Designed miniproteins, single chains, continued (3). Designs and how they scored, part 75

Each design is a single chain, and the fold is of that chain. pLDDT is the mean over its residues in the fold that is shown.

## One batch from the design tools (miniprotein)

Design m10752
Fold by ESMFold2-Fast:
Structure m10752 (fold): chain A 69 residues (1-69)
Amino acid sequence: MVEQAIEKAKELLKEGRYEEAVKLAENAARFARQMAERARSQGNEEKARHYEELAEEAEKLKKEAEKKL
């Protein structure tokens, strides 16, 4: 689940495991964007918005972890 991947990326960032945090956050952002597109194609705007917000959060985590490398 995207939400679990984002939470795990936050934990990795907190633990100083920056390379792993970057990889997981990048994968979470990509998957969240795919889920948002799928939700939009199905007419589920609420779900699409939810995944768009998750993708933005994951991208922010990736950038934070990259700054620490």
Scores: mean pLDDT 85

Design m10753
Fold by ESMFold2-Fast:
Structure m10753 (fold): chain A 82 residues (1-82)
Amino acid sequence: SEREKELEESRKLIAAILKDLSKRPEISNLEEIEKKLKEIGEVSEEEAEKILKELREELLKESGNPAEQEKALKILEELEKK
């Protein structure tokens, strides 16, 4: 469906933002990701929760830079609290 595609696209955009932020030597403000989440979609609370869960699963499956993954997971955990 169109909505399903929209959620998938939003998830990919959030994943890209997380990856970009995790590459930096210092973690940028959590507020920046929260703002980007609002900018990239008309995501409901339920949909946002589902996206964050899917992103977490994807990060756990991917091999990569452990420091970057750790930063990304920490950011997701903080977002889940909001």
Scores: mean pLDDT 64

Design m10754
Fold by ESMFold2-Fast:
Structure m10754 (fold): chain A 68 residues (1-68)
Amino acid sequence: SVEELEALPVAEALRLYAPPLIEKALASPVNTREELIEKLEEELRLAEELGVDPEVLEIIRELIEKLK
């Protein structure tokens, strides 16, 4: 539920700051953007295992795709 999502720092940041986070990532150097993608993919795997809301998982997937 929402409580489980709030336990994940990256997932919570995505829910609250998704548009600014995308903008910052795209403006960052390639290495920083790639590191962010890696961290988002790791958080996505953890969130899936924890049973986080499917809508939030979809937001994380969309962000990863936009950063690629």
Scores: mean pLDDT 62

Design m10755
Fold by ESMFold2-Fast:
Structure m10755 (fold): chain A 59 residues (1-59)
Amino acid sequence: DVKEVQQFLKDKGFYYGPIDGDFGPATEAAVKGFQKLSDLNVDGIAGPQTLAAMKSPVK
């Protein structure tokens, strides 16, 4: 669910746009920012590896 990805990224300070479920450039940039911080492959795709990292409890 793209809205869940947007909400998570907004809560972490990577996403500043609306939670609308549209995977646009702002959401892609936020995913890349999270991937870089989490030492993941920076591809801008909310794939299984990125989604698993988002589901892990972090500070």
Scores: mean pLDDT 75

Design m10756
Fold by ESMFold2-Fast:
Structure m10756 (fold): chain A 88 residues (1-88)
Amino acid sequence: MTDEELAKRIREVADKAAAHFDPETQARIRELADRAVENLLKGDYEGALRAVSELYSIVLSDPRVPDEIKQELANLAAEVARRAAEKK
């Protein structure tokens, strides 16, 4: 998976998760997704990991979000973490 494909997937999963939240939380989820994508595309994998981890924390605690979306986001966070580790 390329950084561009990973960025697209993060945005898609974040949008699916955001649909289950109030407008203020939806805006925060999208802001974090955009930050993760920006950092990922410029090669700042640590910055991308911070943004994705914050996004995952918001999504994980809400029972309205399907487990499938939580699992997809966990897998994406793990992929970003692998890339951050490989860049060291």
Scores: mean pLDDT 82

Design m10757
Fold by ESMFold2-Fast:
Structure m10757 (fold): chain A 63 residues (1-63)
Amino acid sequence: PAPAPDMTAERVRAQIAELRERFERGEISPELVLAMLETLLEEAPDPDVRAEIEAEIARVRAA
């Protein structure tokens, strides 16, 4: 399927979900998850999505 020009929020949310699942499975290190989340935060234009990324960063840091 061809993505719409402003599909960034949907892609970021999907990536957050995938990173969470992989982290819960122990497939990726906390440092890698944090680096990926920080990259997504820089790419996210929407404050709502940015807040979700920040919440996920806080959860990973607490783990």
Scores: mean pLDDT 76

Design m10758
Fold by ESMFold2-Fast:
Structure m10758 (fold): chain A 80 residues (1-80)
Amino acid sequence: SSRDLIEEARRYLEKGDYKKAAEIAKKAAMEALSLVKDKEVILKVIGLILRGIGHELMGDYKKAAEDFIRAAELALKSLE
């Protein structure tokens, strides 16, 4: 589940494996985004995913992971 992936990504962040954390967090964000139906929430989640991708392209995997986790958490919080 996206929640399990968020927890796994957080464990890799704590271990300093930022690249692996970003990889797993991105997967969590994409999975969680697929569940969202509210257009305003979709746009906010996409914005966070794009920010994460931007950080990943710059080699800032720690910030990328943080952005992807934030995207996934926002998406999941929008579900009743």
Scores: mean pLDDT 89

Design m10759
Fold by ESMFold2-Fast:
Structure m10759 (fold): chain A 70 residues (1-70)
Amino acid sequence: SELEELRKDFEKLKEAFKYAKENKDAVTLRNILHEAKELLERAKELNDEELIKEIQEFIKEVEKYLEEYS
């Protein structure tokens, strides 16, 4: 299903964020932020409130990390 693919993409993105943090790769972190915002729009189209909340919290974490290391 589209929801299952979206959750799978989100899990991959969370793993990519872990590695980008370890490597302090600002380019990859900005790309992760962009992809997370695209996933958020898809979650809104599917009206999955729980997934919307999880992705929004993830976006805030990525933005906070970028703000601290910019």
Scores: mean pLDDT 85

Design m10760
Fold by ESMFold2-Fast:
Structure m10760 (fold): chain A 79 residues (1-79)
Amino acid sequence: SMATIDEELRELALAMREVAEEALRKAEEGKASKRELLAAEVLGILAIGILEALGAPEEEIERARELVERLRERIEELE
């Protein structure tokens, strides 16, 4: 591989966060199911864990934490 394990994990964490952010955006448009938001919450939690383990900047970790909290709020609003 041309990427290091650190680089690959960082890219994966950022990709998981991006997918979770898109799920939240779709929810704001009324276009996301509860199942999709529950899956997005798992992706956000995994992104937090990976970014913390890799010593990512606190701003990046906080962005993922805020994302998870917003997803949880949207999940609670859905029947």
Scores: mean pLDDT 87

Design m10761
Fold by ESMFold2-Fast:
Structure m10761 (fold): chain A 60 residues (1-60)
Amino acid sequence: NEEEIKKELKEKLIEGWKLQGASEEEAEELANAILDSFIEAGLDLEKALENAKKAVEELK
């Protein structure tokens, strides 16, 4: 489900930015901008999600 993938990717992007010191508001704005850019560029969102999951785990 594309909507579920987008939601999960947004959540992982927010988590990653917060781990890097961003505020919750800043992390959400950055995550939305990045997600929009991925969609506009026609990127594989499933691969983007897997990469985001790995990045978040490495930041913990």
Scores: mean pLDDT 83

Design m10762
Fold by ESMFold2-Fast:
Structure m10762 (fold): chain A 56 residues (1-56)
Amino acid sequence: SDKEKQIKKLEESIENIRKAIERLRAEHPDDPAAQELIRGDERVIERLKKEIEKLK
């Protein structure tokens, strides 16, 4: 269904952001600026999770 396709796209977006976070951690493990970017990305993931829950 369109709903299932929407959920899959949101899940793929979350996975892409998680990969970006892991790269940032690997490349800049002790950088406070990188840590702030990671926190921002984690907030985006939480918003996308809420969108998935609305579709269920």
Scores: mean pLDDT 87

Design m10763
Fold by ESMFold2-Fast:
Structure m10763 (fold): chain A 63 residues (1-63)
Amino acid sequence: SMEKKLKEEMKKKLEEEKEDDKRIEEVAKKQGLKVVLEEEKDIEESFEKSLEDELANPNLKAK
């Protein structure tokens, strides 16, 4: 019946609205940590490459 479909849609909307508030905090915590971790990894990779370049060319300072 159409009533069943309408009830399911309303339940989904209500669940989305209620869970949104809760999920925003949870997702922000998980995603915030993930984004920071990814940014830190990029910095570390850049630093490691720079260190490897120095190791490969120890005479760069003699210039």
Scores: mean pLDDT 62

Design m10764
Fold by ESMFold2-Fast:
Structure m10764 (fold): chain A 58 residues (1-58)
Amino acid sequence: DKKLKELLEKKKEIEKRIKEVEEQLANTLSPVDQAQLAKELDKLKKELEEVEKEIAEL
């Protein structure tokens, strides 16, 4: 299914970005930078949940 393939590719990209942001967050000592990275991580996790929901609805 083309839709499933596209969603799986999107999921992989989001998971990769989550890992990158988590690594940046682990290596920063600035509270301001930590807050900004945490917000980006929250956004990415919400996008991942949306993709997972779309996959489950197939």
Scores: mean pLDDT 84

Design m10765
Fold by ESMFold2-Fast:
Structure m10765 (fold): chain A 100 residues (1-100)
Amino acid sequence: MHMHEEKAREYGLAIAQYYYVKKKASIELSAKIGALFYLLALHAEKEEVKEELEKKYEEAKKVIEENPLSKETIEKLEKEMEKILEEIKKLEEEGKKKAK
């Protein structure tokens, strides 16, 4: 899944940038949406879902090309996404140890 993880990361980061630019979302909210999109892209099995994700990614890329963010802002979004993904992994590991 190495190539799928790289593509999912590109999708997530592009969507985070899109929400920050187009929707004026905060770094934290944009990163959360990007992280969710990363997880959706990583786990998508249905062709219709994959096609919809690709369309969203292409829309996001166009907006980013027209409204390029600074490297500092992109790095902040990427770091926040990584933090959110690590928190999700920790919650999954804790859930495995606690009976629901």
Scores: mean pLDDT 78

Design m10766
Fold by ESMFold2-Fast:
Structure m10766 (fold): chain A 61 residues (1-61)
Amino acid sequence: SPLEEQLRLLEEAMLELARTDPALAEEVRDYVRSHLPTLSPEQQRFVEEGLRRTEEVIREV
């Protein structure tokens, strides 16, 4: 499968987690952020945008 499809599904899961358990979502977000340097620049931009959206949902809860 294209990596982009997998990243999209992970973003959807993170957004759901942010709505149901914001504290756990913050922990997972920080863990994912620590691994950004292992990704390509294109993948990093995609993941960073997903993390930003996750942060927005956390702030709403």
Scores: mean pLDDT 76

Design m10767
Fold by ESMFold2-Fast:
Structure m10767 (fold): chain A 56 residues (1-56)
Amino acid sequence: DALEQLARMIARSLGISVAMAREVLARLQEQKGKFDPNMSLSEQLRMIAEEIRASR
């Protein structure tokens, strides 16, 4: 499963759970047309992960 494999890679890269990585991917997909042009993909993923943590 490509999506599951990508979630595992993101989880490892950001130091988060696979479940949280799936949530990060879902939010990123939803926000695709609203990216900050001055922000890298890795920076956007990190910010979304922090937003998820802050909402707990």
Scores: mean pLDDT 72

Design m10768
Fold by ESMFold2-Fast:
Structure m10768 (fold): chain A 109 residues (1-109)
Amino acid sequence: GKLEEAKKLLKEAKEHAEKAIELAKEGKVEEALEALEKALDAARKLLELAKEEPDNEELKKLAKEAAEVVLKAALELLKLTPDAPREHILRLIGLALDAAGLIIEVDLL
């Protein structure tokens, strides 16, 4: 059902976000960005499930949790990679803004 799919997507968002942080700690900035983008994709898919059932409070809760995980990871990557190339910093800011946008979209459901 949609709830089981949503729980799987939340798990994927968390696992990719944790991987992104680990890669950033190792100085692997490009790989960290790719992992964070996968976490964001999982959060986006979960929001789409919540949009299909806007009265389902559990789906909205899981969608918001996934988006918050991605936002927190993006902000942590910014702290861990202050000397990253400008292009990578701008991409991290973009990912943080996208994740914040998902939180706003859930709150508007």
Scores: mean pLDDT 91

Design m10769
Fold by ESMFold2-Fast:
Structure m10769 (fold): chain A 65 residues (1-65)
Amino acid sequence: MSEEQREKAAEEIVKKLGLSREQALGAIELAEQFSDEVTKQYLIREGKLSEEEAEEVLRIYHKYK
C-alpha cells in the first residue's frame, strides 16, 4: 500500500468510526502485516473496537489496497 493510499484509508476510518488518526494508521499497519481474521481479533481485543467496527476497518483497508 502506498503512503497516499494509507493516508486516504486512515482519513475514512477517522471519519466513519471516530478513531484517532494514530489508531487508524495502527489498524492499517496491522492489516498490512496480518491476515484479516488475526487483524479483526487484535482490533477487538487490544483496540477495543466492536466486531462491526473491526470489519469496517478491514473493508476500508481493502478498498484502498
Scores: mean pLDDT 84

Design m10770
Fold by ESMFold2-Fast:
Formats: structure tokens, C-alpha cells, sequence
Structure m10770 (fold): chain A 70 residues (1-70)
């Protein structure tokens, strides 16, 4: 279902972000699952800023897909 797809995308995101960003990733997951799109977008930007520049396009695509599933 939708929750399973979000968890799969979250697993892919977790491989691309630093360990220090895991708490933000968990908050992002909760915002997406709750349908709080404004909070999800805000948290997504913060995660992108903490990620290496070369990984940001891939992270942005995955996070956008997660938000669209919400």
C-alpha cells in the first residue's frame, strides 16, 4: 500500500543522507504520513541542505515522490 511505498522510499533516502540527518528524516516521514505537506516540504529543504550537493537531485526526486504519495 501507500505506507509500504513510503517506507521503501525512506530506506533509499536513508542510504543517501548522513547519519546526523536521520532525526530529520524520521520527522519528514511522519509529516508525509500525516499529510502535513507544508511541514514535509520544510523538513525536506533542511535535509537537502545537509546533504552533499552531488546527491541533492536524487534526494529531491525521492522526497517529492514521498510527498506526492501523501
Amino acid sequence: GKEEEIEKLLEELSKLVPESSKPLLEEFRRAVLEGDLERAQRLGVEILLQAPEEKRPELGKIMREMIELA
Scores: mean pLDDT 81

Design m10771
Fold by ESMFold2-Fast:
Structure m10771 (fold): chain A 54 residues (1-54)
Amino acid sequence: MQKAQQIGREKGIETGRTHGPVQGALTGANTALKEGADSLSASQAGLEAYQETQ
């Protein structure tokens, strides 16, 4: 749960720094879901990646 959200956030930030904040948010949310996060936690991971990469 918390680990999945954190992994998604970290992957989203890395992608966002290279490919822009929208791509970072999408990668963060999708990665969190793949790691077992629920929809809310995945959305939070994506939003955090977006905010960190603006």
Scores: mean pLDDT 81

Design m10772
Fold by ESMFold2-Fast:
Order: C-alpha cells, then structure tokens, then sequence
Structure m10772 (fold): chain A 70 residues (1-70)
C-alpha cells in the first residue's frame, strides 16, 4: 500500500539520520524503533498521518529495519 511504502521511505531517511549510532551499537535499534513508533503516533494525533494508515506505515518501518538488521 502507499502507506507501507511511505513507512519504508521514512525508515530509510531515519536510518541515514541515525546511521553513526546504529553502526556503532546495533542494540540501539530497539530503543530507536520505540521512539519512531511514538513519533508516528504523534503524527496521527497531530493530523499529519491518517489514523487508518498508521498500521501499514509502521509495518513499512519495521520491515525496512528487519531487512537491514535482521
């Protein structure tokens, strides 16, 4: 879905922003994913992301990082 692909694109942008941290300590991925989930939830609350898109968007984020670090 479009929301899933947007989630993957957002995750790629987040990876580039946090690359140095994640390359030095891959264990930081768990806490960062929790932070990213909270950001997406805040985006829904603020009307920046449709509530119906949240699940697919977060799945895109999680799949991106699973493909890269799983």
Amino acid sequence: SAAYERGKEWAEKLYEAWKDVLERDPRALGPLLAYFRREAEEAVRDGRLPAEDLEAFLRGVEDYFAERFG
Scores: mean pLDDT 82

Design m10773
Fold by ESMFold2-Fast:
Structure m10773 (fold): chain A 79 residues (1-79)
Amino acid sequence: MDEEIRRLEEERKRAEEDLKAGKNPSQATARLIAADLELAYLRFVKEVFEKKGLPVPERLTDEVDAEVIRYFLEEKEKE
């Protein structure tokens, strides 16, 4: 997990630097948005596992996605 977050943070930084330099602004904007969305999801996965008292996964797997979906559905059913 942390290595994936670091990779995306570096990609976000590069996209932001490209935007500031005026390099390929359309593609730099798309990369920035994509990195922000992926970072938001990875951080949400980390929060779900920490809140459930489970060890934070090192990478995304089908089992990890299933746990996140289960948590989301359980929270909706409580409300």
Scores: mean pLDDT 75

Design m10774
Fold by ESMFold2-Fast:
Structure m10774 (fold): chain A 116 residues (1-116)
Amino acid sequence: MVTESGGGTVAEGGSATLTAKTSIPASEISSLAWIAEAPSGRVRGVAGISGSGKKVSVAPELEGRATISFDKANQTGYLNLSNLRAEDTATYYAVVGSTSSKGFVFGEGVQLTVVA
């Protein structure tokens, strides 16, 4: 299971930290990623990190504004978003890769609304 938190309403230019906690054992976690679903229904990748922390990717439009980290021992991932824009308004989903399940576990989504 993946439980997300840290959404809400934030002013434009502000910052938000989204948190994903998982019950998947640390030894079975291969990756953590965040995706965003805009109000229009468009889905985009935000950031990803390997279970080892050695491989990190961030969407080009979010470079310099998004950072991803993963505390494997505490089974907790973080997405820090800064200098927020109205277009960052979306439902954010954490996606955890599992070696034991041979698949991906999705969170229920956390809403972030950016207002002028």
Scores: mean pLDDT 82

Design m10775
Fold by ESMFold2-Fast:
Order: structure tokens, then sequence, then C-alpha cells
Structure m10775 (fold): chain A 58 residues (1-58)
């Protein structure tokens, strides 16, 4: 099934979004630390969800 590809694509999109948020955070002064923290949390959550989804498929 395409489930593994869907999970991989979601992780790539989450990584790209997190990298974009980190770069925006570097430009954003006062809100920059919040954006960096949000990026880390967003990608970490995506990784945990992907791992659980893969465990259910195994």
Amino acid sequence: GDRVREIAQRLREARELAETLKKLGEQSGDIGEVLKSLADELYNKAREEAQRALDELA
C-alpha cells in the first residue's frame, strides 16, 4: 500500500516547514525564539506520529 509513502511525504513536508520556521525565526527578533521552539515541536510530533503509524503497519 501507499501508506509508507504517505508517511514519508508528511515527514518531508514537516521537515521543510520546520526549517522554514527556523529561518523565519532567525529574522524575527522577539518572536524568533517562539518560532524556533514551534518548529522543533512540530517536527518532533510528526516523527512520533509517523513512528506509531509505521508500528501499526508492522
Scores: mean pLDDT 79

Design m10776
Fold by ESMFold2-Fast:
Structure m10776 (fold): chain A 53 residues (1-53)
Amino acid sequence: SAEEVLEAIRAVLEEHRDDPPDDLYAEVGRRLGVSAETVRRLLEEHERQLALE
């Protein structure tokens, strides 16, 4: 789940490197069928896990 979100974020950023979308999380959420808030929350959870290492 969180890994799928990160993979989708990376794909969107790579595809739109020179012209990122105004709402990156909304675009990722649209691709995964979840809300932008859900995408942001999953990413923040993953970042917290990395910070604790």
Scores: mean pLDDT 70

Design m10777
Fold by ESMFold2-Fast:
Structure m10777 (fold): chain A 76 residues (1-76)
Amino acid sequence: MEEARRLARELEETLLARLRALGAPEEALELARRVAELTGRALEARAAGDEEAAKEYLERALELHRELLRLVQAAA
């Protein structure tokens, strides 16, 4: 459980640093944070044996990731 949260934080920090370096808008940074958070929650659910919750969190993360890609493409 703690490992999943640690990985989610590292992923979030790395993504945010790269997006900021590229001049991404704050809205894109917020979406990146949410994607990382949901991915971490999915890993926690999986570790707890809750495959249904894990799938739901991953599906939500994918939706936000698609929004992030659209927003970044529109800003470019």
Scores: mean pLDDT 77

Design m10778
Fold by ESMFold2-Fast:
Structure m10778 (fold): chain A 86 residues (1-86)
Amino acid sequence: MEKLKEEEEKAKEELKKEEEELKKILEESKKKLKEITEEKIKKEPELKEKLEALEKGIIEGMEAIIEGVKKVAEESLKKRIEKKKK
């Protein structure tokens, strides 16, 4: 039986698991950042717009980093699969 196919499926499962973990970290981080921002706004209402802009910037930055990591992982997987496909 073709070992290449089994190895492809295993690599795809590992990538999917990593994507799920990164997505979970992002969602948990978004929730925590929102709670922190809301508490800060409650203490210093005058900084609301600046705190909301900072929160948005942090979230967008985290999303960009995670997307970049996912792209690198996907490209690495594709190259590994191509290299084993004769």
Scores: mean pLDDT 74

Design m10779
Fold by ESMFold2-Fast:
Structure m10779 (fold): chain A 108 residues (1-108)
Amino acid sequence: MEEEVKKNPNNAEAYIKLAEEYLQKGDFDKAIEYAERAVKLDPNNARAWLILAKAYLNKGDYEKAIEAAQKAVELDPNNREAWQLLAQAYEKLGDEEKAEEAIRKAMS
Protein backbone atom coordinates (compact mmCIF):
# COMPACT_ATOMS: atom_id res chain seq x y z
CA MET A 1 0.00 0.00 0.00
CA GLU A 2 2.76 2.53 0.78
CA GLU A 3 4.26 1.81 -2.64
CA GLU A 4 0.84 2.45 -4.23
CA VAL A 5 0.62 5.81 -2.41
CA LYS A 6 4.11 6.74 -3.70
CA LYS A 7 3.00 5.96 -7.27
CA ASN A 8 -0.45 7.60 -6.87
CA PRO A 9 -0.09 10.42 -4.27
CA ASN A 10 -3.40 12.01 -5.40
CA ASN A 11 -5.40 8.77 -5.07
CA ALA A 12 -7.72 9.01 -2.04
CA GLU A 13 -8.49 5.25 -2.19
CA ALA A 14 -4.79 4.42 -1.75
CA TYR A 15 -4.69 6.53 1.43
CA ILE A 16 -7.96 4.97 2.67
CA LYS A 17 -6.49 1.45 2.32
CA LEU A 18 -3.29 2.54 4.05
CA ALA A 19 -5.27 4.11 6.92
CA GLU A 20 -7.27 0.85 7.30
CA GLU A 21 -4.01 -1.15 7.38
CA TYR A 22 -2.58 1.01 10.18
CA LEU A 23 -5.87 0.80 12.12
CA GLN A 24 -5.55 -3.02 12.00
CA LYS A 25 -1.95 -2.74 13.27
CA GLY A 26 -3.06 -0.46 16.13
CA ASP A 27 -0.96 2.45 14.82
CA PHE A 28 -3.63 5.09 15.29
CA ASP A 29 -1.30 8.05 14.62
CA LYS A 30 -0.47 6.78 11.11
CA ALA A 31 -4.10 5.79 10.54
CA ILE A 32 -5.10 9.41 11.34
CA GLU A 33 -2.31 10.81 9.11
CA TYR A 34 -3.36 8.79 6.05
CA ALA A 35 -7.11 9.18 6.65
CA GLU A 36 -6.61 12.98 6.88
CA ARG A 37 -4.80 12.88 3.52
CA ALA A 38 -7.71 10.89 2.07
CA VAL A 39 -10.36 13.38 3.27
CA LYS A 40 -8.29 16.32 1.96
CA LEU A 41 -8.14 14.67 -1.49
CA ASP A 42 -11.79 13.56 -1.47
CA PRO A 43 -13.82 15.39 1.24
CA ASN A 44 -17.04 13.69 0.00
CA ASN A 45 -15.74 10.17 0.67
CA ALA A 46 -17.82 8.89 3.61
CA ARG A 47 -15.52 5.86 4.08
CA ALA A 48 -12.47 8.11 4.58
CA TRP A 49 -14.33 10.11 7.26
CA LEU A 50 -15.48 6.86 8.94
CA ILE A 51 -11.88 5.56 9.12
CA LEU A 52 -10.68 8.91 10.50
CA ALA A 53 -13.42 8.73 13.17
CA LYS A 54 -12.42 5.13 14.10
CA ALA A 55 -8.77 6.17 14.45
CA TYR A 56 -9.63 9.14 16.68
CA LEU A 57 -11.99 7.02 18.82
CA ASN A 58 -9.30 4.35 19.34
CA LYS A 59 -6.73 7.04 20.21
CA GLY A 60 -9.15 8.53 22.78
CA ASP A 61 -9.73 11.82 20.93
CA TYR A 62 -13.50 11.64 21.30
CA GLU A 63 -14.29 15.21 20.21
CA LYS A 64 -12.46 14.75 16.88
CA ALA A 65 -14.03 11.30 16.50
CA ILE A 66 -17.48 12.97 16.78
CA GLU A 67 -16.55 15.60 14.15
CA ALA A 68 -15.34 12.96 11.68
CA ALA A 69 -18.28 10.60 12.38
CA GLN A 70 -20.79 13.46 11.93
CA LYS A 71 -19.25 14.14 8.51
CA ALA A 72 -19.50 10.44 7.64
CA VAL A 73 -23.24 10.25 8.54
CA GLU A 74 -23.87 13.59 6.76
CA LEU A 75 -22.42 12.09 3.56
CA ASP A 76 -23.99 8.63 4.05
CA PRO A 77 -26.98 8.70 6.47
CA ASN A 78 -27.67 4.98 5.88
CA ASN A 79 -24.24 3.88 7.13
CA ARG A 80 -25.11 1.99 10.33
CA GLU A 81 -21.42 1.65 11.30
CA ALA A 82 -20.93 5.44 11.19
CA TRP A 83 -23.97 5.98 13.47
CA GLN A 84 -22.68 3.29 15.88
CA LEU A 85 -19.27 5.01 15.97
CA LEU A 86 -20.91 8.40 16.64
CA ALA A 87 -22.91 6.82 19.50
CA GLN A 88 -19.72 5.31 21.00
CA ALA A 89 -17.91 8.67 20.86
CA TYR A 90 -20.83 10.49 22.56
CA GLU A 91 -21.04 7.74 25.20
CA LYS A 92 -17.31 8.20 25.96
CA LEU A 93 -17.92 11.94 26.54
CA GLY A 94 -20.97 11.20 28.75
CA ASP A 95 -23.51 12.71 26.34
CA GLU A 96 -26.16 10.03 26.89
CA GLU A 97 -28.93 11.89 25.00
CA LYS A 98 -26.89 12.29 21.79
CA ALA A 99 -25.57 8.72 22.14
CA GLU A 100 -29.18 7.41 22.33
CA GLU A 101 -30.16 9.49 19.26
CA ALA A 102 -27.23 8.03 17.27
CA ILE A 103 -28.11 4.47 18.43
CA ARG A 104 -31.69 5.03 17.22
CA LYS A 105 -30.33 6.08 13.79
CA ALA A 106 -28.03 3.03 13.70
CA MET A 107 -31.05 0.77 14.31
CA SER A 108 -32.85 2.61 11.46
Scores: mean pLDDT 84

Design m10780
Fold by ESMFold2-Fast:
Structure m10780 (fold): chain A 85 residues (1-85)
Amino acid sequence: DRRDALADELAARYGEALGRLAAALEARDWARYEEIVAQLEAAGLAERVVEDGEEVLRNTLTRPFRDLPAEELERLLERIRAVEA
């Protein structure tokens, strides 16, 4: 199923980005952390929000990727590929 394949690829790339984010945090590499956050924001996978006076990074997608239409999965995948390039 094309949609399942797209969802799996998007989930894998998102997971890799989160892994790099965690590694940057552990290394206290704030420049790399901000770069990865900006990449996730540009891809439409995360957003910065202010909650109770604190800036937090929130996942934009609250549903499993498999619940998204194929066209939306393709757009998100193209966006994350573009910011990773």
Scores: mean pLDDT 70

Design m10781
Fold by ESMFold2-Fast:
Structure m10781 (fold): chain A 65 residues (1-65)
Amino acid sequence: AAREAALEAALAELRELSPNIKSIRVEGDTIIVHLEEKDYTEDTATMLRGVGLGIELGLSLKVYY
């Protein structure tokens, strides 16, 4: 399914592009990202919105520290 494939692609890309990601998990239609530091908050959130939501996903984004 497009949602499943897009999620796998987004997760792999986020991990490679942002070393500041402590963990990523999916709960229902929400992607939850935990960051090590707040230094990459804006970049990581923008990238996740761009990769995840821009792939025509009906997913919500939640970023935690």
Scores: mean pLDDT 60

Design m10782
Fold by ESMFold2-Fast:
Structure m10782 (fold): chain A 72 residues (1-72)
Amino acid sequence: MEHLEKGKKLFEEGKYDEAIKHYRAAIAADPDNAEAWYNLGKVLEKKGNTVGAKRAYELALKIDPNYEEAKK
């Protein structure tokens, strides 16, 4: 969880490349972490990588089909 939390903090700071590194580390530790894939998608979208963002979102939804509904 440390990498996911660090990635979120870096994303809030606008440090997108560093956030990506931590999200990738979180995914490497737990490939079934839908939240990590979704957050990777958000940061890729912020960088204009639409194809990468779409793929990350699709993987998050594949892991947790209800993830998009859990935005509360």
Scores: mean pLDDT 79

Design m10783
Fold by ESMFold2-Fast:
Structure m10783 (fold): chain A 80 residues (1-80)
Amino acid sequence: MKAIEELKKAIEYAKNGDYEKAIQEVSEALRIALEEIDDPELRQKLLTLGIKAVKAIMDGNVEEAIKYLEEFRKLVEEAL
């Protein structure tokens, strides 16, 4: 699934210190997930997790970013 593939790329870029690419892949994963998911509560949770992940990446907190991205992945997998 495309959203999960972009999340995997985001995690890999974040681990490698490529924060600009990590943020781009988080944004793409969020865009794809929101196109497939109509539940407003789930959409809000995904938006919140995406924002938190980007903030953690910007702060250099890779472990927190990965935690938020894994929560995002689980919600997307359960919804689709």
Scores: mean pLDDT 84

Design m10784
Fold by ESMFold2-Fast:
Structure m10784 (fold): chain A 119 residues (1-119)
Amino acid sequence: LYTLTAEDLREAVLEGVRSALKARNIKVSDEELEEVVEKVTEIVTKHLEGSKLTSLQYGLLLSAATNAGLALLTKDDKKAVEERLEQLRELFQQMISMSSPELAKKIEALEKELLELIK
């Protein structure tokens, strides 16, 4: 089980978003990238800091955080944002389905706040 920490999550999300942007040949400033990663990491840690996650749950969480960051950095492409929102819902649904009732409630609260930030 992984114990979620803000620092580890921030570094992982930053690398994930940077890699996704590079793969899509999307240019953003380092300042914009860092600000978005910070916002996403703060929301995730607000709900899940100290939670013990399986490797699969942690992987799904990183994918969700990365997709949220990418959606925020590509807001001008409405269709791409809509596709990312759908992917986020699927990732969160998977995490919720394999989580304890207590952890599932925290993940549902996280999903709501992240989706509201992107919309």
Scores: mean pLDDT 83

Design m10785
Fold by ESMFold2-Fast:
Structure m10785 (fold): chain A 116 residues (1-116)
Amino acid sequence: MEERRERLLKQIDALADALRGGDNGAVAVFDEQGNLTALYMLGYDPYLGEFVVARLPPDDAEAEVERLGTEENIKKAYEEALKLIDSNPLLTDEQKERLKEVIDEAYKVALERLKA
């Protein structure tokens, strides 16, 4: 049990590093104040034949907000989120449009908050 938990945490950490490297994708969800409320990491599971979503705990989400604290990193996360939404076969066209609107608004607020 403990070894499986440690392995999962290491996999999440490796996935976070890979997202920074651009090898995998994430959907970052921000509130109207530009705070990160959820970070969903999307990985393709070849055994299940589908995308698997890993959600970071709120405390880890706060750590990711600190790492995104530059305009360049915020823009990169925004562009990657849009790309993942468009390429995700599990989302309907209506769901994709709604998620893009939320991400667009959150991105604008995040940039304003960074400059304040």
Scores: mean pLDDT 53

Design m10786
Fold by ESMFold2-Fast:
Structure m10786 (fold): chain A 109 residues (1-109)
Amino acid sequence: MPEIIEQARKAIELAKEALKNNINTNLSPLTQIGLISLILAERLMSTVSLEQAMEMVEAALRRTSPEHAEEAIRAAREALEEAKKAGLSDEEQLALAVAAALLTLERLA
């Protein structure tokens, strides 16, 4: 869904801006999602490939939100494909995928 991917892009950009300006207080929910996504992508990509990291994310989604996991996984996979087409790094691709999944879960909650 284009809307979720657009919100995921905004989340990542807000998170990058917050990190650049050392903003640690009163973070918006969207900025928080971006920060979590960037941190998770960095930590996973330090030990596993992008393919393995996506499998781990999908497994975590199924464990924590079984009712909505399939929609979140679909959003994550669509975001990953768009990020890949845009020429983003593997870590940036994973961050966008995670942000899209989290935003999808928030919308369905």
Scores: mean pLDDT 85

Design m10787
Fold by ESMFold2-Fast:
Structure m10787 (fold): chain A 68 residues (1-68)
Amino acid sequence: LSPELEEEIDRALAAMVDAVTDIAVKNGADLKELAEELRRLAEIAEKEGLPVTAEVARRRAEELEKKA
């Protein structure tokens, strides 16, 4: 993939992570379990070379851990 397309995909996936996390929280998801899933997602995203997605997933996990 071109670097431009890779960046587009990374940003799109990061936006989806934010949206899905917001929907899950609004619908009463277990914050501790959701945070654990987001941390796992961040590790996968980092391995796949998706730094923006990894950063968003880590940030959202940290926010949820503070509330749990």
Scores: mean pLDDT 84

